# Ledger of designs, part 67: designed miniproteins, single chains

Each design is a single chain, and the fold is of that chain. pLDDT is the mean over its residues in the fold that is shown.

## One batch from the design tools (miniprotein)

Design m2318
Fold by ESMFold2-Fast:
Structure m2318 (fold): chain A 99 residues (1-99)
Amino acid sequence: MSLDETIKKIAEIVKEAYERLKAELSDEQADFVMKAIAEIVNTALKGLREGKSFEEIKKAIDEKSKELLPKVRQEAGETAARIVEEFVKKIKDVIEESL
C-alpha cells in the first residue's frame, strides 16, 4: 500500500469517527474529541512520513492515546472515550496492513 493510500484510509476512518461523535454527543463535546483525534492522527502521520517502523508508530500512538483518553473521558464521558479507543485500534490496523 502506498503512503497516499494509507493517508486516504485514515481520512475515511476519521470521517466515520466524526459522524459517530456528532450522532452521540453535543457539538461542543464532539469538537473537543475531534481535537484529540487530530493529535493522534498527526502523531501517526508524522511517524509514517519519517519512515518509522510499525512498532515505533504504534508506540507513539499508544503514548499519545494514554495522555489524551483521561481528558476525553473527563470532558465528554465514557461513550466518547470508547469511540476514541475504537478509532485508535482501527488506525493501528490500517498502518500495520500498510507497512
Scores: mean pLDDT 86

Design m2319
Fold by ESMFold2-Fast:
Structure m2319 (fold): chain A 116 residues (1-116)
Amino acid sequence: SLPPVGAGAPGDQETEELAKRLAEAVRERLSKIPGVKSVSVAYDAVTDPATGRPLVAVGATIELDEKYKSPEKQQELADRAVAAMREAARDLGLRQVRTSVTIDGNTLTIGGVFEP
């Protein structure tokens, strides 16, 4: 699922294309992490009502392999997933506004909001 972005207008086509590129890079990086069984990525492009600046939002839902049952292994994978998202954003010249991660059973949800 997508991370919450503050109330705002839809982004322009340029910001939307950038959000799509980030989502594709995140999907590729996450799929290579050991212990990832499946990954689903969503993206959005909005205008921040506070600053008037474009924002890129990406969220990923990751299903963990059955071997990743311990809290410490799940946290290690969560840390790797967040790092992968941050690295993908940096490669595209994006600056982090916020990132989040939630672990619920065998599912990780990670989210990021970035500025171009």
Scores: mean pLDDT 83

Design m2320
Fold by ESMFold2-Fast:
Structure m2320 (fold): chain A 81 residues (1-81)
Amino acid sequence: SAREEERRRLEEVLSTLSPEQALALFRWEVAAMIADTNLSEEERQRSLERLEILAELIKERFPELAAEVDALLEATKAALA
């Protein structure tokens, strides 16, 4: 599925990153999503889904980042409400 393909792609990217780089990538994705006011509802939902997959993968690979990633994801969802 498209979700499984995206997950695999993100896993490959994360495999090359340090914890600091993974967190920086997540923050960049959050900032980009919040800043893009011209996304359709469908595009926004796809971006949020991608962000949720990225959050799950970061927590699996770098458990020490779980609390910060969860806080950023919840703040992003609140900002988009």
Scores: mean pLDDT 82

Design m2321
Fold by ESMFold2-Fast:
Structure m2321 (fold): chain A 94 residues (1-94)
Amino acid sequence: MEEERREIEERLEEAERRLLALGQRFDELMKKHNYDLSKVPDEELRELAKELREVGEEYIELGKLLGDEELVRIGQNLLGQAERLEAILAQKAS
């Protein structure tokens, strides 16, 4: 449906904007902690993991609606990054 497709494309633009903001935030955190991920505060990693999961799920949904396998792949990669951060948090809590 063309009307749904237009709305989906606008959602994709917003998702891309969120992804860029997440990348910048991660870069800033790495710089603050001398590029040592283990020194990044747990709350910052938890927030990044949550946002990566949300953006990843959005990319998968949009990719399916647009019939774009590349967007689905991007979303899956973002979910994988969220899982990695969650694993680091679990390891730090132990």
Scores: mean pLDDT 82

Design m2322
Fold by ESMFold2-Fast:
Structure m2322 (fold): chain A 80 residues (1-80)
Amino acid sequence: MSEEELEREILEALGLMAIAIGVTSKDAEGAAELVLKIIRRMIEKGFEETARRLAEEAVEALSKVDEEVAKRFREEAEKL
């Protein structure tokens, strides 16, 4: 595994973990903020497709906790 592949997998795992924690703790705001930081890092590194998939999964998961937070998250992610 290259360093680039490893970094992509670590960021993906961190993003999925942030979503899971946010859903289980019902902290949609905290989860949205953390996932947005991870998506920004992914885009900076050129992992745009992985960032897009993570954003889609985050919107779906967050909408089950707080639809308004999910909507704001989607709008912010689309600007990146």
Scores: mean pLDDT 83

Design m2323
Fold by ESMFold2-Fast:
Structure m2323 (fold): chain A 82 residues (1-82)
Amino acid sequence: SERELTILQFRYLALISEMDLLIKQLEKLDPEKAKELQKEVDKLKKKGDDAIKNKDYDKLKKIIDKMQKLVDEARKYIEELK
């Protein structure tokens, strides 16, 4: 349903916002790692935006899962640098 897609879109945008904050933190601690992470995020954003345009629930869910893993990995990496 379009309602389900809308909920996935909100989750996707929330993860993008969280990722942007984590990358900004990481730029101060490890600029090289931040650059690598930004490249991967930009690639996923293009795929996620395409999934939203095509109303592809399965593809968007996979992108959300991948983005969540990157958020979790970035958060863990930053915590280990403290």
Scores: mean pLDDT 86

Design m2324
Fold by ESMFold2-Fast:
Structure m2324 (fold): chain A 61 residues (1-61)
Amino acid sequence: DALVAQGRYLEAARRLVAELRRDPRNARALAQLMQLIGSHPEALGDELPAVLALLSERVEA
């Protein structure tokens, strides 16, 4: 089911975002979140802009 798969990707993205918020230098969580956004951007739907904004702020060296 596409809707179920979309929900699963959204939950995965939220978990990765939570990990990245706790540790902005977590390269694993960052890489997985970026791959998820690149492969399944539509799965995040209306959450995508907020996730991208968080990623741009939290992934500073």
Scores: mean pLDDT 69

Design m2325
Fold by ESMFold2-Fast:
Order: C-alpha cells, then structure tokens, then sequence
Structure m2325 (fold): chain A 112 residues (1-112)
C-alpha cells in the first residue's frame, strides 16, 4: 500500500531523488525519460496534497501530451533505471520505491 511508504519517506526526499534523476537524464540528452521523471515529480506533489499553480498545471498538461505522443517503453525503462540508481546511491530506498509506483501508474495512464 502506497500509504506505508509515506511513513518511510518525506516529500523532500522524494523530490531530491526525482530532481537528481531528472538532472542526470537531461545532462545525458534522454529527453523522453527526463519528461517521465518530471511528470512523476508533479504526481508526488499532488499526492502530498499540494495545489498546482496555473503555470504548473499548463506545464503538466504539455508534459502529458508529450508523453502520449513521443515516449517509448525504452524511455520508461531509462527513467526507472535512473530512479533506482539515484535512490540507491543516496540510500533513499523507500523514496525510490514510491517514485517507481507513481511511474508505473503514469505508464498505465499514458499507454492507453
């Protein structure tokens, strides 16, 4: 259950892993995987009950459209691998697991 991970991680730790993964993927030119991680980051904020600004909502909608048209199974695999690598390197295993659950949920929603 996702709620158990909320007891083992913090919003700050989740965003730290997501930001490090995102920065690494952008530096590598992995645009599709980077867009997936950026979407995961917004889903984390929404899960913690944060209201998105109008600008953040517009950006999220643009990312969602990009993901539906442009990303592949390989992009999801790269995003997954990078989240695992960063969370393992930082010792934030519960944060990594939570982000992977959100990534799988996003994949199901986008690949319809």
Amino acid sequence: EIDKYLKETTLDDLLKVADMALESLKAAGAEGAAAIVEYVKYEVELYYGKSLTPEQKEKLEKIREYLKKNVTEQDFQLARDQIIFISSTMGLFSSGDFLLILLDKIKEEIEK
Scores: mean pLDDT 81

Design m2326
Fold by ESMFold2-Fast:
Structure m2326 (fold): chain A 88 residues (1-88)
Amino acid sequence: SLAEQIAQLGELRDQAREVIANLLRMGLDPGVSLEEGQRTYELYLETTAKAQELLGLPAPTSAEEFARRPFEILEAAEAALEELKKLQ
């Protein structure tokens, strides 16, 4: 349903925001633990997989794509949500 699609894209948007926030925080804190880094990486992989399924965005293949992908996912999810909300 339209409501289910909006909910899925909203979750993807929120996950992308969390990845970005965690990466920025880790970049500002040189004392970040390996465990915290692993959790952030796992969330990144889950977010990328959902973006491929929902938005057709392929997995990153370079370090530059890896760094940009969470921002690309966020922008694409927000754009898709705006379009779907107009259909309500």
Scores: mean pLDDT 83

Design m2327
Fold by ESMFold2-Fast:
Structure m2327 (fold): chain A 98 residues (1-98)
Amino acid sequence: EREKILEEIKSSFPSEELYEIYKETVEKMKELARRYQEALENNDVEEQLKILEEAEKEFEEFYEKIKPLLDEEELKELEKKMKEAREAIEEEKERLKK
């Protein structure tokens, strides 16, 4: 899931130069993914949900950071892809509540 989320964000970029700016956020996302795996191994649904919420916050901070570096067209496409990624996280949270 973490690799899939990172790939979704990477595929939203019109160029590799924009992806380099993402590098700082990647380290935070890797740490969240590590904690998420530990929560999965412990079957700790509450911790899993908390980590997904932290991931959502990191996505939003990343989006705000790169937003001023994008053209209007690029921003519109990124917003669409970010919405899809947010929906995927919400679906995972719903599944964990079952």
Scores: mean pLDDT 73

Design m2328
Fold by ESMFold2-Fast:
Structure m2328 (fold): chain A 65 residues (1-65)
Amino acid sequence: MEERLKKLIEEAEQALKDDSPEALERFNRIMREILRLLKTVKPSEEDQKRLIEIVKKAAELMKKR
């Protein structure tokens, strides 16, 4: 379970580096899967920090438009 969450976090980080429309759709799909897993699995402190950074980066990209 935790390994799957870490893999999804890595995939979300990679999707945020890609500016294509396909990458944004992929990012949304990955985030949905992460949210589904978080209903069952408690993330580690490291994974929590990485998730916070992903959300911050996504918010900054939305502000840039």
Scores: mean pLDDT 76

Design m2329
Fold by ESMFold2-Fast:
Structure m2329 (fold): chain A 109 residues (1-109)
Amino acid sequence: MTRESLIRFAALLTVLAERGYPLTPEQGALLSQVTDPEAVRRYRPEAERLVDEIERLVAQGKYDEAIKLLREKAGLNEEQAKFVVDLVSHRTPEQLAAARAALEAAIRA
């Protein structure tokens, strides 16, 4: 994973957490260690617009389009994009836990 995609992903997770979506404190701390906070702040307005678009697509049941948008616009891999979509869709705790485990594996790869 590139430094730039980590910055964009960290900004997206920050926006999601502020909107009340679940986010693990350990994951937030890990991303903060490898991400420049000023760079995350600079990307934040774009991340907020992207989250708005993802929320709209998810509300319409267009999950594949939301995943594709995150991969193309934010440079996220498939597991990271799927995790963001799963958070926004308010899936069951079991599905969210599975998505979070897959994301943690992708970050450590």
Scores: mean pLDDT 72

Design m2330
Fold by ESMFold2-Fast:
Structure m2330 (fold): chain A 61 residues (1-61)
Amino acid sequence: AEADITIARLTAEAQRRIDAGEDPEKVFAELAARLEKETGMVAEARIEDGLVLVSARPAPP
């Protein structure tokens, strides 16, 4: 789906930025805002064992 492609792209960008030493909180806030703007979905992002994990759900009606 189109949203899946957007999630994958933003997740990869977030992983690269965190690996480069950027603040995870800042990166996750930007990822969530962009995902919501582009897809209308609500995103939750976290890091586990150095890996960025993203969960996305449709916004409530």
Scores: mean pLDDT 77

Design m2331
Fold by ESMFold2-Fast:
Structure m2331 (fold): chain A 68 residues (1-68)
Amino acid sequence: MPPPSRAEIEELLAEAEKRYPSLKDWPRTLKLLLKEELLRHTRSKAEAREVLEVFAQNNGQIPRELLE
């Protein structure tokens, strides 16, 4: 599948913010960093969604896989 577009990442983040209100309240800079990491390291929209769900479930901690 094609890698996710920036618009698709923004859509996924908006969906996650509805389910995880704590994520909605995050600083703009951290949200921008999260978007850039998802664009850089995920291969598909489905993978980006899975990574974002894991991130949100870990109280907003970035998974180790996104830190390299």
Scores: mean pLDDT 69

Design m2332
Fold by ESMFold2-Fast:
Structure m2332 (fold): chain A 90 residues (1-90)
Amino acid sequence: MEEAQKLLKEAEELLEKAEKTGDVSLVREAIKKALKAFNIAIDNGDKELAQKALDVIERAGRLAGKLGDEILEGIAALVLGVGKLLLSKL
């Protein structure tokens, strides 16, 4: 779980930087890191960590929309929907 926690911290730092710089590529990196953390959390049955990863993905999607990347916002929304279904099965 140390890897998943590190990935989430890195994802949150990328989102903070993206908000300040407007760099949507950092939002894409944050979603990738949060999704990897989510998968590790699900594999280990860690519902709390999985929910934190989904919260990061939700924030990333909102920021993508604010920065004008509607495709990335849509991808984040799809990942969040599937992730919520997977979390409900734990």
Scores: mean pLDDT 86

Design m2333
Fold by ESMFold2-Fast:
Structure m2333 (fold): chain A 57 residues (1-57)
Amino acid sequence: MEEELKKKAEEYRQKAIEYSNKSNDYFEKGDTEGMKEYSDKAVEYLLESRRLEEQLK
């Protein structure tokens, strides 16, 4: 239902932020591979969050 979709959208948005922060941490450490991996995951979760939000319209 709508409440469940809102919770999942928020969860995926939080995961996107978390992975974005991890990507930044790897960037500061000079770990390009780790930065790339977590930035890609952040984008993936952000897109999924947006898809769920669209279903609520």
Scores: mean pLDDT 81

Design m2334
Fold by ESMFold2-Fast:
Structure m2334 (fold): chain A 97 residues (1-97)
Amino acid sequence: GRLEELAEKLVEETGLSRKSATIIAGAVLGESARKVAELAGISERKAQYALNSVEYALATGRYDAAAKAIEYVTGEKLSPETVRKALEIAKELAKKL
């Protein structure tokens, strides 16, 4: 599906872990926490927390909280700039799906 395809392309383009890429792709596509959790192999609660933080970053430009939420949920340490760049790449890739 679109989530799986976007997550895979985002891994290839950015080198992010599959879990982090799935969360970012899910936020860009407006996917449910349940579907993101199933694909990323995390709890629905953790998926919802990460999606809320990334969605807030998309709305406000505040990437610090999104980076910390992704680290908490996936174990991957990302800079706020890396999260911003990954979101920009994910938005462009989503237009071509």
Scores: mean pLDDT 90

Design m2335
Fold by ESMFold2-Fast:
Structure m2335 (fold): chain A 65 residues (1-65)
Amino acid sequence: SKDGLRLLAVGELVELVLRGLAKGFASGGKFTIELVEESPEARELVARARAAAEAAGDEFTVRRL
């Protein structure tokens, strides 16, 4: 199943995460994503968030529950 039932659209969520990293986390923040279940949408979001965090110099971790 999709981990984010609250998602309006996967693309919009990815865009918000990337904007958050650029604005809020780009100053050396730490970003963690907790996954209950791995879906293609969640995997794509994780990959994009990781790339954005690395570009911003932030720490990025994924934790599976």
Scores: mean pLDDT 53

Design m2336
Fold by ESMFold2-Fast:
Structure m2336 (fold): chain A 87 residues (1-87)
Amino acid sequence: SKTDEILEELAKHWVPGLEERLKELLAKGLSTSELAKEIKKILKPKRVSAGDIKYAIKSLGSKENFIKALVEKGEKLLGEVIEKAVE
């Protein structure tokens, strides 16, 4: 789905400590538009606009659901990259 594509593109830019930073953004009570802009600034995706992030938030029903889904995909992808780095 378009939402899954957006989450996957954002998750490719995941770095350690982002879960805590995203939880702080939720705590600030930002609008959907402001939250989307802040996430775009943090992750700096090349193929995902703030409008795409807003679409994904709406599709998942809440800002909280969006952040949970993004954290889950980002942590999984980062974990896979780390686990493969064994020589």
Scores: mean pLDDT 81

Design m2337
Fold by ESMFold2-Fast:
Structure m2337 (fold): chain A 83 residues (1-83)
Amino acid sequence: TPKVIGKGEIPGAEEYGRELARNAAELALHMDDPEKVAELQKRIRENAKRIREIAGVSGRDLALGGPPKKADEDLTARVWLAP
């Protein structure tokens, strides 16, 4: 069971989000390379799972924000909004 570290304050997860955005921007310039696109998707999946663990996503926190669908994507968006 993941731990809740701090709601709305996830410095490590926010940094992962920023790096992901930079990598996505760079890979957008090389969209002709499907291998690069696949690598980005793999990184997104791993980072989303890691961010979820760091953020301590629980049913309680998700219930306050919305339905428990596509939790990985929803959690990523929440991290981007964190300070």
Scores: mean pLDDT 54

Design m2338
Fold by ESMFold2-Fast:
Structure m2338 (fold): chain A 64 residues (1-64)
Amino acid sequence: PIEVPPFQPGDSLGDFALWLRSQGFSDEAIEAALLAYVEKTRGLEPITEEEYEELLALAREADA
């Protein structure tokens, strides 16, 4: 695997998915985090840093 830059709040959903894969998250964890991202933003607003931390916690929980 290659090094992927860290996700920044405001980056695309695809960049978030690539970041999670680079960190070794499972497909289930990535899917859960992406669904939560879409639900929070409704595709209209970038996520905040706080929301990003919540999504990372959700991905970790799903990966467990």
Scores: mean pLDDT 67

Design m2339
Fold by ESMFold2-Fast:
Structure m2339 (fold): chain A 82 residues (1-82)
Amino acid sequence: MSLEERVERFLEILEENGYPVSEEDRQAVLDAVRSGNKAAMAEALATLLEKLGVIYAEDENSRLAIGGVILTLLERGELPKP
């Protein structure tokens, strides 16, 4: 399974757990994945999860660290729980 396919599955899991993902938010995350820029991917994931109320971050470094952990789990073939 590609990273893009894992990200799409992760977004489906968020919706299955009662976190609505809009088509615009879905496209923004997938565009970040397609860019190949890890910082952009981490930022897009963290931004989505904060918007959905799944995570809280006090500062930019904490926000990117959380997004980076989620990206690393997805790259390793793991699907994090909300």
Scores: mean pLDDT 80

Design m2340
Fold by ESMFold2-Fast:
Structure m2340 (fold): chain A 60 residues (1-60)
Amino acid sequence: MTVYLQDLDGKVTPVETPYTAAEVQAAVEGKTLEDLKLRLKIEEESGVDLGEKVVRSKKP
C-alpha cells in the first residue's frame, strides 16, 4: 500500500508500506511504544524519516 507523507514544507513523499494510512499516522505520532517500534520499522524499510511529518489522507 502506498501512503503519502507531507513534511512541514508541504512536500508530499510516497512511502510503499504494507501498513494503512491510520497505522502510519499512529507511528508518526509515536504515542505508544508499539507506535514507536512501527515508526522505526517503516523508516528502516522505506528509508523515509517519519519525524516531523504528517500522513496525508489520500482515501476519498
Scores: mean pLDDT 73

Design m2341
Fold by ESMFold2-Fast:
Structure m2341 (fold): chain A 69 residues (1-69)
Amino acid sequence: KLRELGKKFLEAARKKDYVSASELLGEMSELMPDPVLQLLIGYDVGGAVMNGDIEKAEELLDSLVKQAE
């Protein structure tokens, strides 16, 4: 479920659909089992997307999702 949301988030971010990307990021944050992981997904992944670094956002998201599993 979290991996499915992550894939949709990256697709929305690549298409510059920031409304959908923001909603998906919020849903993923709520599914994180650890408050630190909730902060990191918003701060690091969201920050990378805001800087246009989609590759970094994908790497960070994959790492955080794997840690949440």
Scores: mean pLDDT 77

Design m2342
Fold by ESMFold2-Fast:
Structure m2342 (fold): chain A 93 residues (1-93)
Amino acid sequence: MREEMIEELQTRFGLSREEAERAIEVLERNDEEGMREQARLQVLLAARLAEKDPEAGEAGFAILRAGIEKALKSPDPRLRAAAEAARETLAAL
């Protein structure tokens, strides 16, 4: 499973093995801080996808922007914090 995830991240998003292993560590987190790191990771993966496939990347960014707007309106403060982290990461691109 882990090796298959590493290979998929490398081939789909153009990550190095080290970057893919770090991404999996973030995805395996179950705490509130992990939700913010996962949200930031989604933005970074969309940016990497855009470098390999600009059309797929544009679609990914559109989905992320819509998801961020929806999450920011959520009554769940954890989901709002994750959306804020994603928005800040997206603005830094």
Scores: mean pLDDT 81

Design m2343
Fold by ESMFold2-Fast:
Structure m2343 (fold): chain A 73 residues (1-73)
Amino acid sequence: DISSQLSPEQKELVKAFQARFGLPVDGVVDERTRTLIRSFQRLAGLPEDGIPDDATLAALRKFLEANASSPDL
């Protein structure tokens, strides 16, 4: 289970991403969360594997920090 491999800090990034996109905020990388991660990876120019690896998590943090003030996508 990929979710069990995440640190508490990485789970908080996943939860923030889930909250941003209106998914259940549980920090679990389920099918819906993986599909959303793949879409984000495509936009960020990363491999579309749906895995929240270090590159994906770094890009997510940057995205969330840059877009913290805007509710719209």
Scores: mean pLDDT 73

Design m2344
Fold by ESMFold2-Fast:
Structure m2344 (fold): chain A 62 residues (1-62)
Amino acid sequence: MSAEEAAQAAERGAVGGLAAGDGAAAIKGTNDSLERGKQTSEEAAEAARRALEGARAAVKAD
């Protein structure tokens, strides 16, 4: 395995481990954080899309 492949695999493993939440206490804390993060990310994406739509409508009106 090349150094680049090893680094990419390690990064994926770290992200997967955080997402999975290894250990009983870590699982509970990580799941709560992941759920909040997912909800916030979805809300931010929706807000960004609406803001962009409004900006484009304003530009077209001029």
Scores: mean pLDDT 58

Design m2345
Fold by ESMFold2-Fast:
Structure m2345 (fold): chain A 78 residues (1-78)
Amino acid sequence: SSLALVTEPLEALEARLRENRARLSPEAVAEITALLEEARQAIEDFLARKISPEELLSRTRALLARAEALLAAALAAA
């Protein structure tokens, strides 16, 4: 389902952030957390029938890609 294509990567990134939180700057944690919370909001909007499955996938793809890139960069800098 469209929802699983979003929730699985989101949960994986949330788990990675949690596991590495102590190694990251507070600023990096805050920025990554904000992106993941925005992805959660897109899921809530989809469940409330405010956005289409295509809009959900489009919005979350960009947010999750950015969150992953920031996490990778922050871990490399740690």
Scores: mean pLDDT 87

Design m2346
Fold by ESMFold2-Fast:
Structure m2346 (fold): chain A 79 residues (1-79)
Amino acid sequence: MEEEKERLLKEVESLFELAKQAYENGDYDKAIELGEKAARLLVEKGYITPEQAERIVELMKEGKFDEALELARKAIEES
């Protein structure tokens, strides 16, 4: 279970890093796509609610990737 959580956390962190890079490069559509993929993965695995996923995507649309990642990371680590 812990090894699976660690792998999921690394995957989500990688998706957020790619999303942040896309956003900084002006590729907003790609940034949101990657963020939605990360949020959807977390909902599918039962780590966050759909409402939390919506908040994460909202933060990413505002360019607040560090805050979005913090919410995702806490959800994985605390579950």
Scores: mean pLDDT 80

Design m2347
Fold by ESMFold2-Fast:
Structure m2347 (fold): chain A 65 residues (1-65)
Amino acid sequence: SALEEEVRKIFEEINKKYGAIKDVEVSGDTVTLYLKELSPEAIAAAEDFTQRASALGLKTKVVFV
């Protein structure tokens, strides 16, 4: 869907900048963000992702794997 394409674009841009995102999943009104580790880069990536996802009307759930 167009929403999933926008989320994938955000994933690619943020992962290019911070290098900390393992994967992303969209379910209903929530995006689950899978981060590789707990690091300053991962925290910055999660914050940036949350702001951009919020602009699309999505809630962000963060999981470290």
Scores: mean pLDDT 83

Design m2348
Fold by ESMFold2-Fast:
Structure m2348 (fold): chain A 75 residues (1-75)
Amino acid sequence: HHHHMQRRRELRETVAEVNRLKAELKEKYPDILTDEEIDTLVSYRLAKKRGDVTPLQEERYQRALERIEKRLKEL
């Protein structure tokens, strides 16, 4: 039971961190980032913090950055 409580706390912390990072990105770049791009950036940051980044995650992250940079140049 205590092990399940620990897992639940870790999940709550992860969800809170994801929501906080999404809000931060939305505030810094209002109406520029899509939800898919925000999800990709947040997922990559969390995976990098864990030291568990896959090549597919790196590729998705780079593609998202390229799209964002292209949009920023149009401002």
Scores: mean pLDDT 71

Design m2349
Fold by ESMFold2-Fast:
Structure m2349 (fold): chain A 87 residues (1-87)
Amino acid sequence: MEKEKQEEIEKLEKSIKLIDKAIEAIKADDEKALEEVRKEAEENGDLGTAKLLQDYLEGKISKEDALKELESLKKTYEESLEDLKKE
């Protein structure tokens, strides 16, 4: 597997794990854990997840909407990961 493709796969896998952590943190009302996940998403280049978590922390999006958006993003990343592994 080419190095660039492997790095993209690793980033997608990390983003999926970060979304799982974000969902758990939101369900637990753990704002500290959620801030840590937001920073990790930003460092991983996942600006979509980072922005969504920032909007939730700022009260711009409801808990139910944030969970739905995170589950949608996770599905999109899982589909992208599967496509990359098939190429």
Scores: mean pLDDT 82

Design m2350
Fold by ESMFold2-Fast:
Structure m2350 (fold): chain A 97 residues (1-97)
Amino acid sequence: SDKAIKYVDYLKKKGDYDSMKGAVGTAIAKLKKLPPTPSRQKAIDYLQQAYKLASKGDIDGAADYIKQAVKVLKDGGDTKGVDYITNSLTLGVKASK
């Protein structure tokens, strides 16, 4: 969703690695509880790469992978998966303030 992209860009601009990493970790945990689909598995793979990059201080790379996770879920019609990423990023933005 547009809100997910806005919140990724907010965390990227702040350079808040910990809040971005926390949001990604929460999104991975929530997506893993949903029934598996190819789009969800690909999104989880992208979010795991985002988590690793955020942990290394590569916030630009982490943001790009989060955006790819949102895109693969959106293209797959997975509104619930997109909402879980968006809600996790919303909590990350609140923690970053």
Scores: mean pLDDT 86

Design m2351
Fold by ESMFold2-Fast:
Structure m2351 (fold): chain A 67 residues (1-67)
Amino acid sequence: TIDTLRSGSRRSLQSSKNYQNLGDQLDRLSQQTGSQTLSDLSRNYYILSQGLSGSSQTLNDRYRQLS
C-alpha cells in the first residue's frame, strides 16, 4: 500500500540517522582510545546508514510515483 511505502521510507530514514549517530560516537571513541576495532566498526555503521538512506529515497520515490 501507499501507506506501507511511506512508513517504510520513514523507518529506513530513522534507522539511517540512528546508525549515523552510532558511527559518530564510535568514531570519537576510536580517536580517544586509538582503537582500530572501533574505527572499523564506525565505518561499517556509516556504510549501513548510507544504504538505509538510499532505501528510504527509493521507497519515497515509489510513494510519489503512486500518489
Scores: mean pLDDT 78

Design m2352
Fold by ESMFold2-Fast:
Structure m2352 (fold): chain A 84 residues (1-84)
Amino acid sequence: DELEKLKKELEEAKKKGDKVGEAEALKKIGEIYKERGDLVKASEYYEEALKIYREELGKDHPKTQETLKNLIEVGVEELKRVVS
């Protein structure tokens, strides 16, 4: 439900050329996949959002930094699944 709504928001942002809106939708989709335990998809969506935020807002922008933090957290969770 929410995931399908966010995927529509993502496609609308892409069609409008709203790059920041595209990144915001990608980040929210990543959060849903993280909550579901799909860390691979969460990582993919966070990486796409991070790329766009970095290109549009720069590496030091709070949105870019928060998205990088989200991506690192997913990577740490993936490593914890392997380390035992």
Scores: mean pLDDT 83

